# Designed miniproteins, single chains, continued (5), part 60

Each design is a single chain, and the fold is of that chain. pLDDT is the mean over its residues in the fold that is shown.

## One batch from the design tools (miniprotein)

Design m18071
Fold by ESMFold2-Fast:
Order: structure tokens, then sequence, then C-alpha cells
Structure m18071 (fold): chain A 70 residues (1-70)
């Protein structure tokens, strides 16, 4: 169904953002040469990506509920 395809697409997109978040968090923890300005930029990017993941998770849950009705 088109709902199943859209759900799969959103789950892939969510997972891509999560990989990006995990990568940026790893960089923050493991790179001792990051300036305070670079750390701030990475923290802002992580926060932005976490917001995207939260929004995608809400949409994924809504689509799962729609699939349960079919």
Amino acid sequence: SELEKELARLEILRNMYQIAIDTLKFLLEKNPNLSEEEKKRLEQQIADYEKHVADLNKRIEELRKQLEKE
C-alpha cells in the first residue's frame, strides 16, 4: 500500500537523521581539538536534527495508526 511505502520512507529518513546525530555526538566527545565556536555549531545542529527526528516519529506513529485501521 502507499501508506506502507510512505511509512518505510519516513523510517529511513528518521534513521538517517539519527545516524547524523550519533556521528555529531561522537565528534563532540572524541575530538579534543574542537573550538568552543565549533562545539556550539555542532550542538545546534544536533538539536535541529533531534527536532526533525521527533517530528518524523510523530508522523510515523500517525501512519502506523492508519495502517491498523486497514
Scores: mean pLDDT 86

Design m18072
Fold by ESMFold2-Fast:
Structure m18072 (fold): chain A 94 residues (1-94)
Amino acid sequence: SKEEDIELRRLRIEADTLRLLAEGASEEFAIERAATMAQMESAIESGGDLKAALEGRKLGYEVATKAVEEARRLGPDGAAARAEELRRKVKELV
């Protein structure tokens, strides 16, 4: 379903963002990468629809911003562990 697809996308963005932060990426880089990737995915899926692309960017930004807050609480080792948990969940849902 569309709702399940959005949830999978959220889990992937969160996992990738937490991994990058655990590896020492800046918060600004991790957020912009997530926003850009989600924008590109939504643009491709919609055949170049601008509204869909911007909604994708917003989703990437929101999820990555929350992942930054989580990484600050968990520290690098905790962020890495959480990223691996989320990757396992994504594999189970695919």
Scores: mean pLDDT 87

Design m18073
Fold by ESMFold2-Fast:
Structure m18073 (fold): chain A 68 residues (1-68)
Amino acid sequence: GPPREVVERAAELISRETGLEGEEARRAAKNAVSAVMQLRGLSAAELAALSPEEQERVARDAARLAGG
């Protein structure tokens, strides 16, 4: 699945924006990060190898996708 750190960061952003908490926020984040990976053509290993700044961009794009 997607890297845990990116999913947890996206879940934090989704929680702040939508009020979802815990496993529901994490599930939404995992689905959204997976969608961003598919759109960008990134594997889980490639995403894990990105810089922290690039991983933050993926997390923010995922949160934006889930929050719309």
Scores: mean pLDDT 85

Design m18074
Fold by ESMFold2-Fast:
Structure m18074 (fold): chain A 134 residues (1-134)
Amino acid sequence: KKEEILKLAEEAKKLEQELIDTYRRLGDVVAEYEKTGDPELRAEALALMRTILDGERQLEKVLEKIISLIEDENSPVYKIAKKLLFDERVLAEELERMVAEGRLPSLSTVQALLDHEEYHLKQVEEIIKLIKEE
């Protein structure tokens, strides 16, 4: 159903916006930690990374549901959602490794991850546009 896919795509958009906001907060905390070495900032950064990881895993489930509802595997919506799911899984796996190791990303790494999430948001917006244009 077009309406069900649209609802899930709007949910994915909200999750992407929340992830972008959390990555911005992570960037601020990491920047301050790199200057001060404050262990409380390190703990806050790791907590933000766990929040991001949870959000990435929620987004994966929404994308999996979108893919499951599309019958035509040659549709542009299917192809975009499939690629987004792959990209989000790769990102989540790397974040999971960093959290397990207690390793913080550098500020430049956080900025690169933020740029990737802004690109992913644009791809979700394209899915919404394609569904609405039908």
Scores: mean pLDDT 88

Design m18075
Fold by ESMFold2-Fast:
Structure m18075 (fold): chain A 113 residues (1-113)
Amino acid sequence: MVVNFEIEEENGVTIVKVTKDGVVNYIIAKGSGDTETVLKALKEALNEPRNGYVLEVNATKEAVVEAVIELGTLESFRAMVDSLEKLLQKKGLTAEDQAAIARLRKRIEELEK
């Protein structure tokens, strides 16, 4: 899975271009709001299967930058766990391997809260 975030500022508005597996969606942020508001919008944009979906949020540029960094880090971690699971499946997934993958996925879920 390939995820990319591009941040641009235009006319006092912060625009985030969210690209996932060739699907492109946008977040437009203006005004004052927190990082959690932007994180929720980024997660919604990443799960949107349609191209050209636009999400408007009330948030500062700083909150947008913080949310993009946080989610980009979490997504990289998720991609590594998915790659490890696929590699282990090719070699014969053991009960210990399944338990280890389950623990890593639970940690990812905890970090998403």
Scores: mean pLDDT 74

Design m18076
Fold by ESMFold2-Fast:
Structure m18076 (fold): chain A 73 residues (1-73)
Amino acid sequence: MEEIEKEVEENPDNPEALARGFAEALKRGDTARAVRYAGRLMEIGKDDPEVRQALAEALREAGFTELAEAVAS
């Protein structure tokens, strides 16, 4: 989590960094942080397929396979 937090701090508009931060926050039960990362992702690229793919990959890596499929669709 620490490494991902630093990546998001350095790249606040990078959808891949935000997606990994969101997935890790969910995995740890950090609801406040997860909501913050999700909000930024929605602002940056709700209509961007690259943003959806980055989020789906991060969720799969964190073990949230069904949620990853829903996001990718």
Scores: mean pLDDT 71

Design m18077
Fold by ESMFold2-Fast:
Structure m18077 (fold): chain A 80 residues (1-80)
Amino acid sequence: SLDELVDRAVEAERAVEASKTPTQAQIDELLALGKEIRKAAEEETDPKRRLFLHMVELAIDATLLLAAKRAGLPLPEIES
């Protein structure tokens, strides 16, 4: 379900944030979950729920960029 997807994304985000040196695998997993949330937001017809999903996506994107910079890894490809 969408709620399970959001829960998975939040768990992955917390794992990345808790790590002083996030691995490429952790970044790739969170990036994949962010892409799934973006697709869910594009298919969402309720404006409030769509906004919520976009806020989750933005939080993931911020976490990914900061994690990659912190770990000295390449910046992940974020779709605009």
Scores: mean pLDDT 81

Design m18078
Fold by ESMFold2-Fast:
Structure m18078 (fold): chain A 72 residues (1-72)
Amino acid sequence: MEIYEEIKKLLEEWEKAGADPSAIRTIKAIVDNLVKKGVPEEKFEKLLEYLKDGPSEALRKYIKDNREKTEG
């Protein structure tokens, strides 16, 4: 999947830029888990967008989205 390669490349760029290694590892684990579950590419697109702000910020946004499935 092309989107998966883009996410991996962006994570590598953030690692080289000195981003938090633990956040990078956690995002990698989330991505691998999503691939194994066969989720649609739209889920990967959300993660790719979040990663533009950095791995730590992406992780916070992902956790919040997963927790807050409420209207508002």
Scores: mean pLDDT 75

Design m18079
Fold by ESMFold2-Fast:
Structure m18079 (fold): chain A 79 residues (1-79)
Amino acid sequence: SLLDLQKELKKRLDSNPKYREIVKKVREALQKLYEEDPEKAKSLVGKTLAEVARYLKEQGLLDISDEDIKELEEFEKSL
């Protein structure tokens, strides 16, 4: 029902916003890169979170959608 859908949506927003999950995934992938190739990880210092996420996805280290990366870009541009 529509009511059950609204309750589920509210639970997802209240428990862990999509943005927080995206940031968590990026940080976990970056930590793995630090363990495997610390020099490469250090080369990403000063990059935006969206740029880091794109790089990690291109290297196969992060399973994230292009839409999720766009949300990171839009958020960082608003700062």
Scores: mean pLDDT 73

Design m18080
Fold by ESMFold2-Fast:
Structure m18080 (fold): chain A 65 residues (1-65)
Amino acid sequence: LEKLIEAAREILKKEGVSQEEIDELEKKLAAAPSEEEALAILGAFLVKNNIENPQGLVREVKNKV
Protein backbone atom coordinates (compact mmCIF):
# COMPACT_ATOMS: atom_id res chain seq x y z
CA LEU A 1 0.00 0.00 0.00
CA GLU A 2 2.86 2.46 0.80
CA LYS A 3 4.28 1.98 -2.74
CA LEU A 4 0.83 2.69 -4.22
CA ILE A 5 0.46 5.90 -2.16
CA GLU A 6 3.98 7.06 -3.13
CA ALA A 7 3.36 6.36 -6.85
CA ALA A 8 0.03 8.24 -6.67
CA ARG A 9 1.74 11.21 -4.94
CA GLU A 10 4.42 11.46 -7.66
CA ILE A 11 1.84 11.34 -10.48
CA LEU A 12 -0.45 13.91 -8.81
CA LYS A 13 2.48 16.31 -8.26
CA LYS A 14 3.34 16.05 -11.98
CA GLU A 15 -0.33 16.77 -12.85
CA GLY A 16 -0.24 19.94 -10.70
CA VAL A 17 -2.57 18.77 -7.92
CA SER A 18 -2.18 20.80 -4.69
CA GLN A 19 -0.37 19.33 -1.68
CA GLU A 20 -3.55 19.74 0.43
CA GLU A 21 -5.59 17.64 -2.03
CA ILE A 22 -2.80 15.04 -2.20
CA ASP A 23 -2.67 14.82 1.63
CA GLU A 24 -6.46 14.28 1.84
CA LEU A 25 -6.32 11.60 -0.86
CA GLU A 26 -3.42 9.83 0.91
CA LYS A 27 -5.55 9.57 4.08
CA LYS A 28 -8.35 7.92 2.06
CA LEU A 29 -5.93 5.57 0.29
CA ALA A 30 -4.34 4.54 3.63
CA ALA A 31 -7.84 3.78 5.03
CA ALA A 32 -8.75 1.55 2.04
CA PRO A 33 -9.29 -2.14 2.95
CA SER A 34 -7.42 -3.37 -0.18
CA GLU A 35 -5.18 -2.20 -3.04
CA GLU A 36 -8.16 -2.65 -5.42
CA GLU A 37 -10.27 -0.26 -3.29
CA ALA A 38 -7.33 2.19 -3.09
CA LEU A 39 -7.05 2.18 -6.91
CA ALA A 40 -10.83 2.76 -7.18
CA ILE A 41 -10.56 5.73 -4.76
CA LEU A 42 -7.65 7.12 -6.82
CA GLY A 43 -9.64 6.74 -10.06
CA ALA A 44 -12.66 8.54 -8.58
CA PHE A 45 -10.39 11.37 -7.34
CA LEU A 46 -8.83 11.80 -10.80
CA VAL A 47 -12.28 11.97 -12.47
CA LYS A 48 -13.61 14.43 -9.83
CA ASN A 49 -10.60 16.73 -10.33
CA ASN A 50 -10.86 16.58 -14.18
CA ILE A 51 -7.38 15.09 -14.54
CA GLU A 52 -6.58 13.94 -18.09
CA ASN A 53 -6.47 10.18 -18.81
CA PRO A 54 -7.62 8.92 -15.36
CA GLN A 55 -7.63 5.23 -16.45
CA GLY A 56 -4.09 5.51 -17.83
CA LEU A 57 -2.81 7.11 -14.61
CA VAL A 58 -4.49 4.43 -12.44
CA ARG A 59 -2.83 1.78 -14.64
CA GLU A 60 0.56 3.53 -14.26
CA VAL A 61 0.21 3.47 -10.44
CA LYS A 62 -0.87 -0.22 -10.52
CA ASN A 63 2.16 -1.13 -12.68
CA LYS A 64 4.56 0.55 -10.18
CA VAL A 65 3.22 -1.61 -7.31
Scores: mean pLDDT 79

Design m18081
Fold by ESMFold2-Fast:
Structure m18081 (fold): chain A 89 residues (1-89)
Amino acid sequence: MVSAAEFAARLREEAERLAREYGWEEVAERAREAAERAERLGDDETERMKELLAEVLEEVARWLIEHGDAEQQADARAYLAKLKALRAA
């Protein structure tokens, strides 16, 4: 498994990629905030890391629904629907 530091580094890399390639600065800032929170976790806090990843992915999905192309919007809506179903179960 990845350490908390490695998980945080990957979130930061993804944030910079989103900002650079797509111009999604608000989503990138959310991912950077999640990375800062991840740096404070223990390496064994896998469930909290999964929760932080889900929070970032939800922000990406919401951004894509408002600003993405038709394919990105469809994928984002499908993802949010799956998350809603999992939380309702």
Scores: mean pLDDT 72

Design m18082
Fold by ESMFold2-Fast:
Structure m18082 (fold): chain A 84 residues (1-84)
Amino acid sequence: MEEELERTEREVLARIHAALAAAEAAGNQEALDLVVQGSRELGKLFDEARELIRRGAPREEVERKLREVLELTDRLVAEVQALI
């Protein structure tokens, strides 16, 4: 589970960094604000996933939380791309 979390975190960070760079290059304040807000929400979901692993929650519960992370990332990236 920790390896899956770490892999997901690396993938998400790469996608968020790319979205941030694109928003900065476009000079779009709404897109920048969206990346900042989305990054905060993703941080909360990752903290929740880490807590689930720490307390020994079932694999299915952790996997569901990681799916929420990926779904939010997909949505955030799509919304940023629509603005630029």
Scores: mean pLDDT 88

Design m18083
Fold by ESMFold2-Fast:
Structure m18083 (fold): chain A 59 residues (1-59)
Amino acid sequence: MSREELEERVLEEVEREMRRRGLATPDELTDAHLARIARRLGVSVATVRRLLAESVKYS
C-alpha cells in the first residue's frame, strides 16, 4: 500500500468525521474517532496520527 494513497484516504475520512460532528480542527478528534478511521482503513491508530501530523507537508 502506498503511503500517499493511504494519506489521502486518512485525510478524506478525517474531513468527513469533522464535518459530521461540527468540529473546526482535526486536533478535536478523540481517540475513539481516530480508532474508527483506522478500522475503516485497516491500519493502526498510530498510523492515522502520524499521517495527520505529516499533512503539514501538503499545506
Scores: mean pLDDT 73

Design m18084
Fold by ESMFold2-Fast:
Structure m18084 (fold): chain A 115 residues (1-115)
Amino acid sequence: MKEEEERERRKEELIRNAVLAAVALGAELTRLPPSPRREAMANTLLQEILELLQEAGLSEEDARRLVNAALELGRELARAGRVTEEAFREAAERAIATHKDYEPIELKPAVAPLP
């Protein structure tokens, strides 16, 4: 079995699971009444999600950007009353796609042999 493919798949699943958790957390924080204990627990979970994303190969900056996007999508879903597993998965996929759209475009030097 190809161990390299297994590792890459695990990283992708880790990113998806972390982002999905952030979407769900954003929705939960919007849906439930505010509580200092729940807010403290939510902050701890957010830090764990950020660490997981960094372990999956994202920079601290990219991890924070992705988590913030996921949290906001979760909040919007809760405000719209769309608290379903399917809506959360779609939001997680969109957050990941948005993160990729912000990647810097590399300038490619001239590679063609010039006469």
Scores: mean pLDDT 73

Design m18085
Fold by ESMFold2-Fast:
Structure m18085 (fold): chain A 104 residues (1-104)
Amino acid sequence: SVEEIIREVIEHEARTADEIREKEKDVRMAILVEAHLTAHRMTLTVLLRSKASKEEVIKAEERIIEEQRRFVEENRDKLSPETLAVLREHIEWEEKALEELKKE
């Protein structure tokens, strides 16, 4: 279901934030990444609670994925290789979740 997929995305973002907290030694960058991921989780939580349409959720997810890709590119020289790997894996996972959402 659409609801189940959104919950999986929220859970994956939370796990990603936890992993980065452990791996990122730059405290400023760790906080910036956590804030970025938290904003996306809040957006998805609002969509879940408002019972947003599948179309609205897809559009939001497409924007979230694009914003995450931009964040990675803008901060590539500031983030550790370990944090970059975790963020890239998260983006790839979320893109697959979006394709599954489109099939619902």
Scores: mean pLDDT 87

Design m18086
Fold by ESMFold2-Fast:
Structure m18086 (fold): chain A 71 residues (1-71)
Amino acid sequence: SERAERLREAVERVVAELEKAGLKGAAEGIREMFETLLKNNQLDNAEKALLELLSTAFPEMAEEIREIVAK
C-alpha cells in the first residue's frame, strides 16, 4: 500500500541518520522492528512507534517525517 511505502521511506530516513552517526546497531534494530510491524500490516502501530522514536531521539526531524507519513 502507499501508506506502507511512505512509512518505509520515513524509517529509512531515520535509519540513515543513525548510520551517519555511527550507530549501526541501533539502525539495524530500528529497521528490523519496523519491517516486522509493516509485514504484519500493523501500519497504525508502526506510525505511532515512528513518531515516538522521533520525539525522543530526533525531535528536529519530527515535522519533516510527519509530512512524509501524513495522508
Scores: mean pLDDT 80

Design m18087
Fold by ESMFold2-Fast:
Structure m18087 (fold): chain A 81 residues (1-81)
Amino acid sequence: SAELEEDREAVEQLGELKERELERLSDEELAALAETYLGWSRAAVFRALRDPESRRALIREMVEKLKEQLLELLEEGREKA
């Protein structure tokens, strides 16, 4: 439906904004967020942050996780409305 397409488009736009925001964070700030959203240990996150490719991959994994959670919340909200 148009509503599902609008939700997906909104989630994609928020994901792009979040990726840009996360790319501007320090390694310490990014590690704290990854621990919260992915449940990773600080040691695992700092290993991923060792090189630019791994850092970018971590940021994208966090964004995808956030997009999935947001989409689920939007779908549940519509089901209960």
Scores: mean pLDDT 76

Design m18088
Fold by ESMFold2-Fast:
Structure m18088 (fold): chain A 63 residues (1-63)
Amino acid sequence: MAPSDEEIEELIKKKPKPPEKPSDGLVVASILRSKDEEVAEVGIATLRAIGSLEAAEKAEELL
């Protein structure tokens, strides 16, 4: 059954806010903790994609 207008409005109000950008330090810590080369590579690529080039370079150096 189609949801009522009231149900749709309540769903929009309870919609979780999109997550804020993770702190660069937390991403770097996750990369170092994983010890997986493939996971580290993806993490570094993600940091580069969001413009955190300094954090990406530091993470690459620490591996």
Scores: mean pLDDT 63

Design m18089
Fold by ESMFold2-Fast:
Structure m18089 (fold): chain A 80 residues (1-80)
Amino acid sequence: SLEELRAAARSPVDRALVRQVEGLKKLIEQGKTSLAKYQADRLLKEADSAIEGARQLGDEETARVLERIKAEVEKLKASL
């Protein structure tokens, strides 16, 4: 859940992405479908870059949190 992701986030990057996912969920709840689709695509690209960066640094724990964030974005996008 988004609450579990908020609790798991420990880095500035993880926390920023969780806040952006909260914003995406709000756009979906408001029926702003086109803006939500655009934001979801941006977040997926940002999450992929962040996961790769964490892996290059050997930070597997951060990479796992980022992969969970990406999965939540994919789930929200699929609901559109």
Scores: mean pLDDT 85

Design m18090
Fold by ESMFold2-Fast:
Structure m18090 (fold): chain A 63 residues (1-63)
Amino acid sequence: SDAALRDQVFDLAMEGRLDEAVAALGRIRNPEERARARAFLLSLLPHLDAETAARVRAGLDAL
């Protein structure tokens, strides 16, 4: 379900698996759950190193 994919995005991001978190977000079909997961990943950007933050931004922009 989209809610399960959203929870997977949160879990992967908390584990530092940001590339997999972005991939999981790309599978969410529900616009509200997708927006929620996207907002969460964006909220992490100030706490990431510059290279990882740039990779997450690029991945989100490619969706």
Scores: mean pLDDT 86

Design m18091
Fold by ESMFold2-Fast:
Structure m18091 (fold): chain A 87 residues (1-87)
Amino acid sequence: MAEELREKHYEELKKLVGEKKAEEQMKISEEIAEVLRKMGEAIDKILEIEKKIKATPDEKEREKLRKEKEELEKKAREELIELTKKF
């Protein structure tokens, strides 16, 4: 199904902008999709950590979880900034 959806998108772009521009646009779309996928995974992990922080009464454990969350947020931010530099 993913291959079929990709082919349909490519055919529609080819009709609008021609083959060369369609190929360039498809590459950009794939790069965007990959970054969005990674960001989705990071968001899920951040939400899990926030849930653990709320459930944890120990200050030392909460501090460790906050640092883990900050590292994930930093990585997600850096990935997004790198994506924006391409456009």
Scores: mean pLDDT 75

Design m18092
Fold by ESMFold2-Fast:
Structure m18092 (fold): chain A 62 residues (1-62)
Amino acid sequence: SMADLEEAARLLSEQTGLPFEVALRRVRAAVEKAGLSPAELVELLRTGGPEALERAALRRLL
């Protein structure tokens, strides 16, 4: 959902210091290229931060 995308972008922005608009572009790319759902992105960022997101995305791209 759009709300989950915005929440994921907010979490990524807070955790990395990236501007919200940049974080939103990054989470959209993870959905489109790695097939991660917005809800999965929220859970990954809450439990393991940006590193968990990166590992999950790489796992699905390989």
Scores: mean pLDDT 83

Design m18093
Fold by ESMFold2-Fast:
Structure m18093 (fold): chain A 58 residues (1-58)
Amino acid sequence: MRTLLGTYSATLPNGKTMTLAVYEDSELGRRSAQVEEVDMSASNDALAAAGRALAAQL
């Protein structure tokens, strides 16, 4: 089972926003992150950079 810990947002280099949701699996004690919304014009590099920046803010 997963519990939502919080949502975080980052501004992509093209000026659009990506939202990341962070969950915790209570059975395993593990955390996972999922992208909830992304701008379709963003590059893979921009998305990866934004994801890493959000993870560093946890």
Scores: mean pLDDT 62

Design m18094
Fold by ESMFold2-Fast:
Structure m18094 (fold): chain A 70 residues (1-70)
Amino acid sequence: SASQEALDRLRKEVERLVAEYKATKGANREAIAQRFGRLLVEARKAGVPQQELADLQYEFDRALIEADAA
């Protein structure tokens, strides 16, 4: 479905953002957070369920915290 394709695309983009954050050692946190916010808005418009977006937000926040601790 279109919503499943949007979710799959969102997951790949989030993985890229987390990798970029780790590569820059957190120097661009604000820009990464803003880009993530835009991706969530687009995924919501594409029909991704709110619960899946909330779960992905939680995973993203945890990934940044773990990257900062490394």
Scores: mean pLDDT 83

Design m18095
Fold by ESMFold2-Fast:
Structure m18095 (fold): chain A 90 residues (1-90)
Amino acid sequence: MEEEIIEELRELIERLRERYGELSPEHQAALARNEAARPLSELERLILELQGLMTEIYQRAEEGDPEAQRILEEELPRIEEISRKLEELQ
């Protein structure tokens, strides 16, 4: 299950990057600080990266960016599916 979830997370993150762009320097710095405090597993790193991207997309959607709103609406079901699987993994 973990390997399957990792692949689904990678696919989602790559799709979000293609449509939205790279994670902001601020969120990249936050991720780097987490890794500096302790080594992150691949799953943990991907989860934090997804959370960063989603935070940025939500913020731009709230600011009235139509592309960010469209990305959120189209990808939300996939994000919810992955989140459910992560809860099951515990």
Scores: mean pLDDT 75

Design m18096
Fold by ESMFold2-Fast:
Structure m18096 (fold): chain A 98 residues (1-98)
Amino acid sequence: ASSEEKVETLKEVAKKTSVEDIKKAILETLNVSEEEATELAEGLVKGDPEAIQRLFDLIVLEALKKGVSPEEVFLEFLKTLKKLSGEEAKKILDEFLS
């Protein structure tokens, strides 16, 4: 997926997902503190560009640690979010992950 597609998917999903579900997905997928995950989740639900950029930076860092592509970590994050999120968010995630 292009960078534009990743950003658009995150914005659409985050708007239809609770802060708690986004926070849980961040904590499960990324090596961050609970406080940082909370701040990031709050920013993402609002569509904050700084929060979106921070999420991608954390995805890149996690990918470097694991020796995998950032795309693999991003897909892991979205799959985790899909398990936690409501029906509307699941629909968007199903379209992107197919």
Scores: mean pLDDT 80

Design m18097
Fold by ESMFold2-Fast:
Structure m18097 (fold): chain A 77 residues (1-77)
Amino acid sequence: DYFLSLADNIEQMIEDELAAGVSELQVYESALISLASMGAVSVSDVNKILSIKDPKERTKKLKEKVEETLEGLRAAG
């Protein structure tokens, strides 16, 4: 229940922000930071992705890590 609710809340925030026209880079960066603050992702993994200088590669890795983390939370709930 807890992990499933957490995943649903983050997915809803992502969909709402994307629908509002916020960029994927900003949306997925905010989502990953939120997941890390809740202990779902290590700070080390977040910092490695945020250190990527190419915005396209950074966006891709942010999106992949968020999707991976949300899938893990759903599997745990």
Scores: mean pLDDT 82

Design m18098
Fold by ESMFold2-Fast:
Structure m18098 (fold): chain A 95 residues (1-95)
Amino acid sequence: SAPALKPIAVEVQERLRAIAAREGLDTANPADWVRMLRRFAESFGAFPAVDAALAAGESLEAIIRRELERAERGDLRALAVALAAAARLAEELLA
């Protein structure tokens, strides 16, 4: 079975709830969930971290894999970086 992100789940939920409350986002709206996740990533400086890793010659797939492994060990910042890298990958695939 896939490892659960249980050690960080409460912290993530609290931070997403705070973002939703602050920005007037609707948790029933899928587009607002995408915005919440983006704001969560931005709060950790995750997009500049991904851009720096790409400039150093890493692939988005390598960044996602590495940071998800760290997130599974309870690294909240690593989850933010993985989400930012996944957003960059989605932007690249849809271009």
Scores: mean pLDDT 81

Design m18099
Fold by ESMFold2-Fast:
Structure m18099 (fold): chain A 107 residues (1-107)
Amino acid sequence: SLKDKIIDEFNKNPRAAVFLAALLIKAGYKDEARVIVKTLKSYPIEKLLAREPILRFADNIGIDPVYFLDDLERLSKGNKPKSKASKSFLQTFIFDRIDPETGQVID
């Protein structure tokens, strides 16, 4: 299944948990994405910034990483992000770069 392919890619690249959560949201596997986001939110933010390249990238361009994770959790519940910046970031740097059939990053 597409879900199993996404999880397999994560197991090969375990530092991409934010990316995995966003992929699962885009693919409609919102319950699985929510478990990942809740796990991420249980860690100190400083540890997440050291381990999660996407979260660090968001922080470096001025998106609050705590609010970004809150917006990922909102999306995993079928709700809209609170932040327009989080929505634009997810669309531009994650969703528009993902093949919806394979879950692979394009380009």
Scores: mean pLDDT 75

Design m18100
Fold by ESMFold2-Fast:
Structure m18100 (fold): chain A 76 residues (1-76)
Amino acid sequence: MEEEELVERAREVAYRGAKLYYGEEEAEKIAEEAEERVRAGLERARATLSPEELAALLEGLRETIARDEELVREME
């Protein structure tokens, strides 16, 4: 499930990034907000985009998340 993997990765990177500045409870809320935002965006994309456009969007999202994951990893 490519979409679910990206949602989980987005949540995790948001949580890890937030933990650098905030406590556990606040970091968890930020992670939940990131998860909801990505999930809603993917649901909308699935309803409006062609399969080819959706594949391109998923690739772009994967690259963005990977960049954020590397940035957070460097800051930890």
Scores: mean pLDDT 82

Design m18101
Fold by ESMFold2-Fast:
Structure m18101 (fold): chain A 85 residues (1-85)
Amino acid sequence: MEEELERLVAELERILAELKNLYKQSTDPEKKKTIENLIKAVENALEQVRALMESDAEPEIKLERARTLLRVAQKYLEAAKNIVK
């Protein structure tokens, strides 16, 4: 269980790093602002997963919520990639 949550955190950190790279590559101020908002959303998701890991919540609930946050973060990354094109 802990190894699975650690993998989900690593995936969120990877998504965040890729979003920050897309932000640096974008030259359009409006596109940069949109990507910045997506970065903040993923940073918030990562904070929520870390808080869940330290909480007294049941393992099953932690995993379900972490997986949901990862799915949302993946959609944000796809949106950012489409914006940069």
Scores: mean pLDDT 84

Design m18102
Fold by ESMFold2-Fast:
Structure m18102 (fold): chain A 73 residues (1-73)
Amino acid sequence: MAEDERLDRIIEENARKAEELLKNETEENYEKAIELLRENAELARRAGRPELAEGLEKAVEAIEKALANREKL
């Protein structure tokens, strides 16, 4: 299944990029990390990895809450 192999590689690459972005904790990096994690969650679902998709969705929620707390005056 060629598509599953492609999805697996993209998921791994996006995960690495998101982890790197989260280390710097800037608003710009948070926004980019959210985008990559959401993309990865959809790819994980398509690849038949529900645990990974759930984890990525929870990570997005956590980052969104952190960003909202910084923006909410």
Scores: mean pLDDT 74

Design m18103
Fold by ESMFold2-Fast:
Structure m18103 (fold): chain A 92 residues (1-92)
Amino acid sequence: GFQHMQEMATEQLSAAREAIAESDFERALKLLERAINIGKSLYNAGFYEEAILLNSEVIRLLKEMLAQRPSKKVEELLRESEKIVQEAQEQL
């Protein structure tokens, strides 16, 4: 349900922030990819505002990672997150 998705998203984002602070970018990427999947689930369920909020925070963290270390995987996840935000905004 929605509450479970919100709890999972909060946990993934908190863990991702910690991983970035520790420069554990491999762990951060896995956590952010999970957060993106929760964002897709929110979008598919019609929770467009929540999908925008979640993926906007993911975008911020991915941009922080990209500024520290170039990565094609980070760039791919960034494009995916930006697409979800754009498509969700078009539904509002």
Scores: mean pLDDT 87

Design m18104
Fold by ESMFold2-Fast:
Structure m18104 (fold): chain A 56 residues (1-56)
Amino acid sequence: MKVTIVLRPLRSGSQLIDDIESLGGKILDSRGERLVAEVPEDKVDEVASLPGVLGV
């Protein structure tokens, strides 16, 4: 499922990217404070709960 992830203003996104990939997500695009990712539908709530995520 393709989602737009809105980031909190953090200086390091490496842990967030690793967490998204660990949930089966794939980063498709990065637009400043937003990431576009392909995420399994059943994992979207977990992605929204990650540190550094403001919303999905």
Scores: mean pLDDT 75

Design m18105
Fold by ESMFold2-Fast:
Structure m18105 (fold): chain A 86 residues (1-86)
Amino acid sequence: SGFEAGVQAVKDALQAAIATVQAAVAKLEAQGRLTPEDRALAQQTLDLAQQTLQAIADRTAGPQEILDTLATVLANAARLAAKAEA
């Protein structure tokens, strides 16, 4: 169904965002540019992404909640990635 395809796309996006956050943190740390605030944002984003993946697996979160959380995870991942590439 279209809903199942949408759920898979969200799971793939969350997994990609996790990888992006981890790569950005590693790059910022290697550059000596990783701040305590960057560490906190990265940890919060990773925790949120993992919690959302678990909620999808357990079928405990509604579609709007999942999409709102995905938007936050993607925005935070993009912010860290942009800093790492600067």
Scores: mean pLDDT 89

